# Ledger of designs, part 87: designed miniproteins, single chains

Each design is a single chain, and the fold is of that chain. pLDDT is the mean over its residues in the fold that is shown.

## One batch from the design tools (miniprotein)

Design m2900
Fold by ESMFold2-Fast:
Structure m2900 (fold): chain A 89 residues (1-89)
Amino acid sequence: GSKELNEQLLEAARNGDLKGVEELLKKGADVNYKDEQGRTPLHRAAASNHPQAAEIVKLLLENGADPDAKDDQGLTPADLAVQNANNLA
């Protein structure tokens, strides 16, 4: 069902699976689907250290991902990207 596609999109975005993200979006997965923490695929991609994370972020935005979506802590994908960069420094 659509929920299974949405959950697979969240996992593909988290895992840096660019081809999986492309195929799941083509199958009608909801680019703005929120998990139990209020996190979208864009939140998961932005928090990722995978080499393909930047390309996945771009692809999600091109497919209508909301860059202003807030998770349950009030954090946007950009906020998670900043936290991720600070944790690497």
Scores: mean pLDDT 84

Design m2901
Fold by ESMFold2-Fast:
Structure m2901 (fold): chain A 60 residues (1-60)
Amino acid sequence: SKELGEKLLEAARNGDLERVKELLEQGADVKYTDENGLTPYELAAMGGYEEIAKILKEAM
């Protein structure tokens, strides 16, 4: 859970769409936040990764 959440934050930050989908299928917590309180959705949105941000928002 925690490990998957950390990986999901990294995948969202890097714009890795396939990795985001894989981690969500594995049950990664979409509400898991980084040190600044940012969710995977917010990191993807800030990075301009529109498709990733949409998928993450729909999973919240």
Scores: mean pLDDT 85

Design m2902
Fold by ESMFold2-Fast:
Structure m2902 (fold): chain A 88 residues (1-88)
Amino acid sequence: MVLSPLDVELLRAIGAGDPERVRELLEQGADVNARIGDGLTPLHLAAGQGNLELVEVLLEYGADEEARNDRGLTWRDIARLRGHEELL
């Protein structure tokens, strides 16, 4: 199973924009590189939100910067598409 209950909590914390909760969940063993629908990872979701602090936390915990979604887009591509060039 790709998504554990802990990974689901990680995705909720990212959706809420809560970097401290994200950090706690990663320390508990949540998969920083968990894949959801369309091949999205936590890093793609944080980049889509424009939340620099979430991006930095995910990268600190080993998020794969080269991860591509089902459209071949990296987190940097998502940031550019959403107008969040300040993350780059």
Scores: mean pLDDT 82

Design m2903
Fold by ESMFold2-Fast:
Structure m2903 (fold): chain A 143 residues (1-143)
Amino acid sequence: SDDLNKKLAQAVLSGDPDEVRTLLSAGADVNYQDANGLTLASELLAAASSSLSLDDVKGMTPLHIAARLGRAEIVKVLLEYGADVNAQDASGRTPLHLAAQREPNVSLETSLEVVKVLLEYGADVNAQDKDGLTPLHLAARSL
């Protein structure tokens, strides 16, 4: 089960929606959280081309990873399998916060497609992280 959840995170990071569907159908936990961030920290750093602290990845779900990387098709697959659209990481950030805080190698158009899918599944635009910041506050800082 733990190996299956790690494979799910890897499939999300690699951008393979068919592998994501296969792993979810095999019983991977769609809402798996990396409480320590250790398993995902190096993989997210390699995939996102961004500097991330360990605190940036603690409590992330597969949906947080997909949203941060602009993987709209994988975002949709995870939500179809019951991912919590408003899941909070260790910093109180939702997937919508991470989509709004666009990675340097993710285009605005790609980020907006992820935002659209998250909103269609009921993402809370007024969700506040631990610093009281909404997704709109993070989007404004990324412009």
Scores: mean pLDDT 79

Design m2904
Fold by ESMFold2-Fast:
Structure m2904 (fold): chain A 153 residues (1-153)
Amino acid sequence: GARVLVAYSSRTGDARALAAALAAALRAAGFEVTEVDLSDLSPEALEELIRKVREADVIVVVADEVDGRLDPVTREVLESIPKEALEGKPAAVVTVTGSEDSRAAEELAKLLEEKGARVIEVVVLPAGQGAEWEARIAAVAAAVVATILAALA
């Protein structure tokens, strides 16, 4: 099946939970899914990430915000990925935000587009808690799966 890389930062746990739900939904849809935590990458882990990006048919980036902006760890890691690895690659952007004025999704989409990726989906999910928030995570995961299936058809 098509290969999807789900990259996330685990700083607050919200992006990790959303990434796990996305990975499960993608696997259920028949994709080969690799999950990578962008937090505290060694140089060797960064090279392995770049290899996985090159091999992936689609990338999904799940990010938190800091002070209304893209998480700096996610930004620094993505800036380290060479343009040739991302050029023409379908990419989905999913952000968890605690603020209505957050620019995290816009900054992440722009960074991926500057690296030559084809941004096919942008989702902004307000931070939440409990069963209703978990249900919204599942709905977002299903929507992202549908967009990826359509983009690969």
Scores: mean pLDDT 83

Design m2905
Fold by ESMFold2-Fast:
Structure m2905 (fold): chain A 80 residues (1-80)
Amino acid sequence: MIEKYEKELEEAKKKNDKLGQFKSYVGLAEYYYEKKDFEKAKEYFEKAKKIAIELSNEALPEEYIPTFEKLRELSVKLEE
């Protein structure tokens, strides 16, 4: 699971694909949260949140709506 997100993140960075980077950071944050590695979960969550703020100025493709919903769920979990 994690190898998939790391690979997708590397490819997204290579292509300067902000949406791909965002999806990968959300996936990594969720993965580390499930493993109870809250430091890494928060680190990747903050990286995803930063990109989400940048993306708020652009039209969002429908396929990325579930990823934004996961970011919101992680916000609730990590802010507790």
Scores: mean pLDDT 76

Design m2906
Fold by ESMFold2-Fast:
Structure m2906 (fold): chain A 60 residues (1-60)
Amino acid sequence: GPVLARVVKDYTAKTPEELTVKKGDVLEVLENVNRDWVLARNLATGEVGIVPGSVLEPLP
């Protein structure tokens, strides 16, 4: 099944590749880009981009 994570802190995109997310959003983690960043899809909006892993909490 999909790897899901919950946003625990708002994040505003600083580049076109980054994803703007709000606390409480549920994201599908598509890949780990590096130690600090993940490529994810926001399940509510369908938007895809990279986001800091530090603003995410893994869901069971």
Scores: mean pLDDT 86

Design m2907
Fold by ESMFold2-Fast:
Structure m2907 (fold): chain A 75 residues (1-75)
Amino acid sequence: DKLFKEFDKDGDGVITAEELLEVLRSKGYNLSEDEVQLMVALADKDGDGKISKEEFLELLKANNGNILRGLTSAQ
């Protein structure tokens, strides 16, 4: 939740795939750009390559944060 507050502190409301990759890596997820692009494509129905904070939060809430576990390969 500390990361969530720092994330909200930027206040822009729109996240690019590059910014999302940085945030996820900061959270401890070992993701590649290809994996992040796949996640963005799954969340971004419009195809703009950008996700709003609300859209991202709704995606996480709908999957209870499990979407990232499906993308990470460790087991």
Scores: mean pLDDT 59

Design m2908
Fold by ESMFold2-Fast:
Structure m2908 (fold): chain A 64 residues (1-64)
Amino acid sequence: MPSLEELIEEARELLKQITDPELKARLQAMIESAEHLSKEPELQDEARQILLYAIGEAKKYLES
């Protein structure tokens, strides 16, 4: 599985390509939340889930 650092980098790169301001703001907030949670060992799985969801939403938008 990708590391949390790799998922954060992928999410940030995809975010640069999002032109919808509402989606971009929501995904940015999710990425920031996940980055914060990733600092706590017990919350790293939650951070990963949030990042995977955000990446999926970004990819869905870009492929539509």
Scores: mean pLDDT 83

Design m2909
Fold by ESMFold2-Fast:
Structure m2909 (fold): chain A 60 residues (1-60)
Amino acid sequence: MVGLYRAVKDVHSDAPFMLSFKKGDLLEVLREVDSDLVLARNLATGEVGYVGKSSIERIE
């Protein structure tokens, strides 16, 4: 589901197109890709990339 999310853990990734973030970062989910992945923007850095759904929690 698209919307505003919060990172529940730190993620560092060297993989192409994968987003890195810190626990507590606000992420704008732009699109769902599949059951495990979303495309999101990190609002602190402005970077866009793929995020595992297990690493984020939806904010109302």
Scores: mean pLDDT 81

Design m2910
Fold by ESMFold2-Fast:
Structure m2910 (fold): chain A 89 residues (1-89)
Amino acid sequence: HMDEDGRTELHRAAEAGDLEKVKELIEKGADVNAQDKNGYTALHLAIVRYLKEKSPEVLEIVRLLLEAGADPFAKDKNGKTAYDIAKEL
């Protein structure tokens, strides 16, 4: 479920850019708005990965998370939203 960093499997799949695992976890009812110890959602991690790679697969992860009800305005511990991070694009 959650590891020592408060990360779910969905956080790890999004961080890894694993599109198929993200799809599987969303289909199984994963909480797309779960926050880790730093306040990061899976959407935060997917956007950070997209900034590094600009991969079409990571962009699809972002879309799937948003379609599944991920809140782009959830704040991390520094008050940054996924939307704020995306502005760097």
Scores: mean pLDDT 81

Design m2911
Fold by ESMFold2-Fast:
Parts: structure tokens; C-alpha cells; sequence
Structure m2911 (fold): chain A 90 residues (1-90)
């Protein structure tokens, strides 16, 4: 189901698994899918992990850089908190 694909996408993003994220999006997972516990998207988790390549890939696929988690943070806010300057340049 789309819900299961979206859940697996969030899990893959949490784990920094680029290949699995790409596979799931090709299968129809929503790049803007939200983790119901945290309000975080795959983009938030990629930024939290400092995964520059995954952040860039998700943005190219239409991930919303302005989406906020339950704490009101964007992916860019999380990158700033974590000192990930490379992500801030995107």
C-alpha cells in the first residue's frame, strides 16, 4: 500500500539508506510523507543525519524544504542545529 511504502521510506531515511529511499520513491512512495510520531519528513531525517547527498536527492524529487516537524523545525533548522553547513548551502 502507499501507506506502507511511505512508512518504509521514513525508516530508510532514518537509517541513511540512500539506495532504499531511491527504490521506494521509484515504487511510488511520497517524498513528502510525514512520520506521524515526530511530524518529520524524509528530508528532516536526512538533514538530522548530515546526509548531504540524500538531502540533495530528495529536494530534486520535490521534497518540501519548508515542511515543519512537530517542534516547528524545517530540515534547514535541524541542519543548522547540527552544524551541517553543507546542507545550509542547498
Amino acid sequence: SMEELNRELIEAAKNGDFEKVAELIEKGADPNAVDPETGKTALHYAAENGNYELVKYLLELGADPNAVDKDGRTAKDIAKENGNKEILEL
Scores: mean pLDDT 86

Design m2912
Fold by ESMFold2-Fast:
Structure m2912 (fold): chain A 71 residues (1-71)
Amino acid sequence: SDYEAAFKLVDRDGDGTIDADELRRFLVDLGHPEPSDEEVAALIARADTDGDGTIDFEEFKAWLDEQRKKV
């Protein structure tokens, strides 16, 4: 699925979670050059329901689905 493909591209370590550095690289890959620390932190805060500073697959899938519905 698109969600699995996107998550695999972002989760480069294959540990099942996305941290700030991985999300930053994903934004660059999407054509967003030099995303700020504030932008990355805001995206994680919106997706991270547990407040651990990382995004798991279920959080990523829910967040991405919500963003696609708004656009």
Scores: mean pLDDT 70

Design m2913
Fold by ESMFold2-Fast:
Structure m2913 (fold): chain A 105 residues (1-105)
Amino acid sequence: GSGLTGLHLAAIIGDAELVRELLKEGADVNAATNVDPSIDSVGGVPQGATPLHIAARFGHAEVVRILLEAGADVAAKDVNGRTPLDLAREYGHEEVAEILEKALA
């Protein structure tokens, strides 16, 4: 498998309610997708990515806020050394970038 958890999938679709429910049930907020050097990203999802990376990549500001409140590692790096903030900036998600910048201060 790709190492995708239910929390990763909820972060892809931007389902804030599902994110809250999964975290309440003990989902690992910092779970990383699998690293496989023989494949590219799975469906646009970076390798070694946490749910926070994915929410930032897809611009889901409410999901980003929920994950940060749950203790997500704001400085986590994917296999390319990118943080969630780097992904938000790369993909033009200004609101998410502002949220992550404030979390890093």
Scores: mean pLDDT 81

Design m2914
Fold by ESMFold2-Fast:
Structure m2914 (fold): chain A 103 residues (1-103)
Amino acid sequence: MATLEELEELLEEIEELLERLKENPEDEKAKKELLEKLKKLKEILEELIEREELPEELEVRIEELAERVFKLGLELKDKELVELALEIQILLGVHRLRRAVLK
């Protein structure tokens, strides 16, 4: 189901929502939409990692994005945002470790 095009589009949408929430932290609609897109990102990330189709450039972008989400979650005191950011970071960390062993 997941494609690199879908991943790149989703990353752009998440980045836009992060900027929107920085300007309007009380925007519950934007926060809900961000949570839904982060859940989709995790699903797509898991599929691409399983298929060995995740490019290193997108790994870096996702890592930077997850760090931004983590910081925002702490600022908004939103446990679900913090947990999703940590889950994405763990997925990337595990993927990098497995890639180092698998030649």
Scores: mean pLDDT 83

Design m2915
Fold by ESMFold2-Fast:
Structure m2915 (fold): chain A 63 residues (1-63)
Amino acid sequence: EVEELVAVDPKTGKRNEAAAQAAAGILLASSKDARVEPAEKPGEFVLEVDGKRYRVPNGEALL
């Protein structure tokens, strides 16, 4: 039920954790009821926005 928040690096065409973290930061800034929680797996975080949950790899910068 938790969706993975992904972003693709336009230079490499691969999934980029920094781009995913930037997208999560934008969602946190734009939504009043956004929050970040540690996930069960080490190094993973869950972003909850408007009742939806997204898995963010290496989301430490969001805390």
Scores: mean pLDDT 62

Design m2916
Fold by ESMFold2-Fast:
Structure m2916 (fold): chain A 115 residues (1-115)
Amino acid sequence: DLAKKLLEAASSGQLDIVKKLLEQHPELAYAKDKYGRTALHLAAVEGHLDVVKYLVENYPELAALTDKGGLNALYLATLFGQEDVVTYLTKYLSSSSPEAVKVREEMVKNDKAIT
């Protein structure tokens, strides 16, 4: 299963494999595991900043997605103490870019669902 390979590569910090799979199958960016976690969620949990940067730069909408627990990538990085990922995502979400604005708007909707 290509989705499983992508999620395992993201969790392991294998940026080269993540890039190759998404270049061939961009739809895999939205694949979720049994806990509703995407490649961005798994990379954020494990602190793989290079994979996090690649995914956010190419698939910014992933930053707004929540797992089955209602947790986004920033919250998961915070829970797992991934300081470099937290710093990167916080700066990205605080930017004035159109992509970051859309992500923040979606996160506000998700926050109301989990609080």
Scores: mean pLDDT 82

Design m2917
Fold by ESMFold2-Fast:
Structure m2917 (fold): chain A 122 residues (1-122)
Amino acid sequence: SEILRAAYEGDVEAVEKAEDPNAQGSLGLTPLHLAAAFGHVEVVEVLLKRPDVDVNAQDEDGNTALHWAALAGHDEVVLVLRTSPRVDLNAKDKEGKTALDIINSGDFNPEAVLERAKAGLE
């Protein structure tokens, strides 16, 4: 998907122009998941401004974009997502953890996030 690739690469203009901002790759990954996983703050902000974006979409493991930002340690993306009135801060992954639980534990795993994001592009 062009928009999934654009979000992965941080291509703001391509993401802004895309017709389907909720496109899903493998593993249920959306453009917002990919932008959050890679710390693309401007792409995240563009997607949050679109009323047609499902900002609380969960992947196959129950992870939202906020979970992915937290796991990757992208503090600026975490701040942008947490301050959005559209984002559900209480969404739980399959282990029953919120993004705040991940942040509070300090259990950052950017390598696992990158591997999963790459797998979800195809």
Scores: mean pLDDT 85

Design m2918
Fold by ESMFold2-Fast:
Structure m2918 (fold): chain A 85 residues (1-85)
Amino acid sequence: KSDVEKLFDFLDKDNDGRVSHQEAIDFLTEGLGLSREEAEALVREADKDGDGFLSREEFFNMLIELAERQGKEDVAEEIREELKK
């Protein structure tokens, strides 16, 4: 598994194929050093269904967007490759 797949699996506490808003926010703030306001905005923007959870696709797209904003194109490309699977 790639690092991003391992991360998704780690955050998917229920093993239901999705990550809660709180799990995603905690990762963005504690793992990546984003402010809570930035993390909450990014998570809500990524949650296209508005159901309070991020699917694998929504989660990976959120990480791609974050990596692109931070100029980490190598990281963004690795995540895009995982989305193709």
Scores: mean pLDDT 76

Design m2919
Fold by ESMFold2-Fast:
Structure m2919 (fold): chain A 78 residues (1-78)
Amino acid sequence: MSEEEKKEYKELFNKIDKDGDGTIDAAELKEFLESLGFNLSDEEVEQIIAAVDRDGDGTIDWDEFLKMMQAIKEGLES
């Protein structure tokens, strides 16, 4: 991952994190994915969080967000 991509992801993370707590919850993630043109159910959003959230806190931190973005990129390229 380039430093430019990482910077763009950080700016995007801060935009999605409306609560400013340093994590993304299910509602914030759903709004973000809908803004990208994904029509996801609440259950699908919860599945994405469960796949990334290995600690079981129900939120996505910065490291987990980067892993999620890489997984989405790989899914779009396959």
Scores: mean pLDDT 72

Design m2920
Fold by ESMFold2-Fast:
Structure m2920 (fold): chain A 68 residues (1-68)
Amino acid sequence: SAEREERLRAAFKELDTDGDGVITADEIKAYLRSRGLTQDIDSQVDFLIKRLDKDGDGVIDFEEFKTG
């Protein structure tokens, strides 16, 4: 759905503060901290990276982000 892709692009842009086209583990940690989450940050980021980062490079591009 085009609407779903637009929402995902908006969320990706919000996480990608530098506009470099990828989301880093540090950006995810900063986002979670900004949402008031302080417990198990490393475990939650590792879980998210494992789910989305198929290449194991420690960053998430928009295509990986779209697959959920």
Scores: mean pLDDT 70

Design m2921
Fold by ESMFold2-Fast:
Structure m2921 (fold): chain A 74 residues (1-74)
Amino acid sequence: LVFAARQGKVEEVKKLLEEGYDVNATFLGLTPAEAAARAGHAEVVKVLRDYGGPESALKIAEKFGKKEAVEAIK
């Protein structure tokens, strides 16, 4: 899930969440929402937020200067 989120693969992220993958599962210390926000994939951040993803994605997006991701989770 985290790799798909980091790559901006919206449909793959949605499919994995529908298959029961944990929206908060971490990989190398990053949640899927944090990985997507760090990479600037605003649409993926929105999908993960809708499935109960963390508000911390906003702070991660601000830290890495990803304007699109910040706008998505406001």
Scores: mean pLDDT 65

Design m2922
Fold by ESMFold2-Fast:
Structure m2922 (fold): chain A 68 residues (1-68)
Amino acid sequence: SLFEKYDTDGDGTLDAEELRQFLKDEFGLNLSDEEVQALIDRADLDGDGTLDKPEFAALVNALKAKQE
């Protein structure tokens, strides 16, 4: 899956660096650290500063909906 491709640490979460790389590669979005942190803050329901697989899926679906 896309999540597993960018979860380079294999810890079951995506940090800000991994999410930035995903957004650049998959959506062509060159976001700053601050912009990536804002996306994590909106999607991070447990407040740990990372995205688990369900939170990541919700963010990806929201981005796809906004891109159209």
Scores: mean pLDDT 72

Design m2923
Fold by ESMFold2-Fast:
Structure m2923 (fold): chain A 62 residues (1-62)
Amino acid sequence: MKKAVAKKDFEAKNPDELSFKKGDEFLILKEIDENYYLVLNPKTGEIGKVPKEYLEVVSEEP
């Protein structure tokens, strides 16, 4: 499963989005569309949409 790290702070605007701070880690569950990932926050157990531009994907093999 791919990991991602927040590159900047984000405040959720919709109830299906997650709020986060720069440096927060996520597990990418699914690509929803060209703009969003569905992610799991392993510290809180919350699942939600996160804008791709706010994340750096790490631990991905080519």
Scores: mean pLDDT 79

Design m2924
Fold by ESMFold2-Fast:
Structure m2924 (fold): chain A 71 residues (1-71)
Amino acid sequence: SALEEVRELLRRAKAAFRAGDLATARAHIEEAAQLIRDNGLEDQIEALARELRLGSVLADTLRAAVAGESG
């Protein structure tokens, strides 16, 4: 499902962020944001951020990307 794919992308983004690979983390966040927009999952963002313990930086990046602030 799209929600399961979003969870996997966010887990990969978190792992990349912890490894210091900010470019890879951003790419995974942007891909997750596209799936969220395409599947109408915007109301799931806060639950996903809590479930996966994204932290403020990744959660803020995800919110910005979903809002269309990432080109």
Scores: mean pLDDT 86

Design m2925
Fold by ESMFold2-Fast:
Structure m2925 (fold): chain A 62 residues (1-62)
Amino acid sequence: MKFIARVIEDYEAKSEEELTLKKGELVLVEEVVDEYYLRARSLKTGKEGLVPRKVLEKLKDL
């Protein structure tokens, strides 16, 4: 399941596997990893990594 999401709060990566994101940025969610984390790609930087579900708001299913 893929969808576009907006970052609703700033998030700083806690590991190399995670993305650092700023509020208002858009990401492509590529995979649901577990109940807390999604695998996403930053549309601004093109970088891919893990993001906490709680900092994203779903905009559109793909």
Scores: mean pLDDT 84

Design m2926
Fold by ESMFold2-Fast:
Structure m2926 (fold): chain A 60 residues (1-60)
Amino acid sequence: SSGGEALLRLAREGKLALVKEMLAHGVDPAAKDAEGRTPLDLARENGHEEIAAVIEEALA
């Protein structure tokens, strides 16, 4: 969905406040891109540890 795609992009770009907003609005934290990568994968690959922690909490 468009929400999942936005979350993937924001996690990659390090937009913490917007990531938190998307998760608060019920966007699926387990969304996948065309290569099967999740927002958590993209946050970790790009060194956004605080975003990774927020997404891990949303997945639990």
Scores: mean pLDDT 83

Design m2927
Fold by ESMFold2-Fast:
Structure m2927 (fold): chain A 57 residues (1-57)
Amino acid sequence: GSSLKQQLLKAIGDVLRAIGDILDLELKGASEEELKKAEKKLEEAKKKLKEIDEQLK
């Protein structure tokens, strides 16, 4: 099954969306609190992506 490959693609998408959210917040002059929350979300997404990538080997 291709479930791990689909999860990998989804995880990549989640990382890209989190980056876009951070950029949007910065452009709109959002608070430091909101930026910190978005950065934490990005780090969690990156960690999950790495774990899924390891399982594909």
Scores: mean pLDDT 82

Design m2928
Fold by ESMFold2-Fast:
Structure m2928 (fold): chain A 153 residues (1-153)
Amino acid sequence: SMEEKTVEELTKAIKEIIEKKKLNVDDVYIIVTDPSLAKPVLEAAKRVGIDESRIVVVGGVRDPREVLEGLKRKDPNANYIIVGSKASARGVAETVVAALELGLNIAGVLIVDENGNVDVEKGEEVLRTAKRLYEEGVPEEEIIERLTELVAE
């Protein structure tokens, strides 16, 4: 099924981020910016050995900044993987910008397309672009708009 395909691709992508960056699974939070991805992300996290309490869904009535501020207070040295969809591109952009402004360790960004494919290269491009614009002092709203367009491509 498409959900099973998404779980397999998320599992592979999350595992690769953890292995390449030599992270401990107990030090990782996964932030889900599209609630429709919560179920496949929870299953992928389980396969990688990340506890379900470390999977956090944001967006809608849950401001990503407020949620991330709470997690930073609880676990100041955590690493963050941000997972979102092309359909909810602004949610990815807002979450990435909030994480950068809070000085969080973003280990990776994963973008799921309408066919359930995980675009790792797009996620890496989004993170690189976000860091560059942030370091250049581009205003927050302009960074969000540019990243939203990049994710939606």
Scores: mean pLDDT 90

Design m2929
Fold by ESMFold2-Fast:
Structure m2929 (fold): chain A 159 residues (1-159)
Amino acid sequence: MPIRVLILYHDNLGATRAFAEELARLLEERDPRIEVTLLEIGSVSDEEIQEALDGMLAADLIVLASGVANGRLSPVFREALERIAASPRAAEIRGKPAFVAVTGRTPEGLDAAAAELEALARRMGLRLVAPAVTAVSSDPEDVARAVEELADLIIEALS
């Protein structure tokens, strides 16, 4: 049976989308049991919140990925995850294994945004399997390292 991985992400500058797409490609290449769904949160509309909840319910594992804006977690992604956590349907995603990733142009704010995203994942009742992975989007070697590290952690968690 396929293993369903949801990558739920918000992208402002293209870096988080590129990270999510490369992670999806690497997961499906390394384990042919993995099927990845990429879902972008572009707004906090009721339609996007319900689509995110439907994707999270269908998934066996969830990856939350966000960019850093002004040294903080994306406000759009933060508000969307807070609305998901407040939904009556959030009870149905509790205990699901989850990973978090944060991208930023510079190292500043990455640890703070990672900690905030981990706190939001826990508020949704998700089970964090590993510490957050961070990537400096201006450094292609650091992005490649972070994608490979997160792929290894996900594959290990599915073994």
Scores: mean pLDDT 90

Design m2930
Fold by ESMFold2-Fast:
Structure m2930 (fold): chain A 90 residues (1-90)
Amino acid sequence: GPLNVPSDISKEEVIEVFKKFDTNGDGKLDKGETKLALRSLGANLSDEELEELLKKADKDGDGKLDIEEFVELLNLKLSEEEIEEMKKKL
């Protein structure tokens, strides 16, 4: 099923959670880190549902999600300028 997270999640909260689970500091989350970050933001999906969503979000096939792909997973409607500003804060 579709990922259901609160639509009122702030950009600041997303950045903070992303940074908390980016243990390598490379500006990307692996699959395990992404699952923990999504759950921290209130997403209570099964592992199977999360794996399906991660396969769709990982368009680059590198096994990691950058902030843009992570925002897409959260169903956030952000502009390119907002995503670039978030990238600068990582």
Scores: mean pLDDT 73

Design m2931
Fold by ESMFold2-Fast:
Order: C-alpha cells, then sequence, then structure tokens
Structure m2931 (fold): chain A 89 residues (1-89)
C-alpha cells in the first residue's frame, strides 16, 4: 500500500535526522488513510520527530492524537510523559 511506502521513506529520513522530511512523509501516509492502529503508530512517529527537534508542544499534540486512537499505545504514553517532563523541569 502507498501509505506503507511513505512510512518507510519517513523512517529513512528520521534515521538521517531529517526530521522535517520525516514528518512530511508521515503526514502524507496519514492522508492515504491507514487503519486506526497504524495511524496511531504514524502519529507517534510524528510526535517523536517533533520531540527530537525540541518542539515539545507539537510532540505532545501528536502523542495525544495517537492515544485517542489507541489508548493502550504504551510507547505514545511513555513519550508523552517524558515530553511533559521536558516542559515542566
Amino acid sequence: DKWQELVQQGLLLYQQKDYDGAIEKFQEAIKEDPNSKDRARIYTAIGLAYFHQEKYDEAIKYFQEALKIDPNNKVAEELLKKTKEKLAK
């Protein structure tokens, strides 16, 4: 599926630390309408890319969107807590 190819492109850009490029590809993947669980994973990946850019408010937004879709997503839950700690200090 086209969204899976876009996710793979985003992950490659993420590994290269091109977080802007990764976010762009992940957002394109979401537009291809993957299932709810995969959509939650993609939102978590977008949040993590924003976290590495130190854009913590944006990261929180995307982790919260992931948890709305998949409330049992432990990765998104842990990253949300860690990101809030960065803001609170």
Scores: mean pLDDT 85

Design m2932
Fold by ESMFold2-Fast:
Structure m2932 (fold): chain A 80 residues (1-80)
Amino acid sequence: GIGRTALHLAAEAGDLERVRELLSSVPDPEARRRLINQADEDGRTPLHLAAENGHDEIVALLLEAGADLSAKDLDGKTPA
């Protein structure tokens, strides 16, 4: 969808190495948390996309990095 970042695309695709690269490119913890929790036009975060596609290792990595598992998309759905 429109408003998806490189992190959204990597999480959707299951590209674990790319997710790690993107997170390590943002050394500021606050900026990294903002990147991780950025919503697309449908209110979906990278965590929503990783969970929807069954990418358990990416889900775990994003949660460890500060992803909000309680975030709701426009349909009221959480990543869980």
Scores: mean pLDDT 80

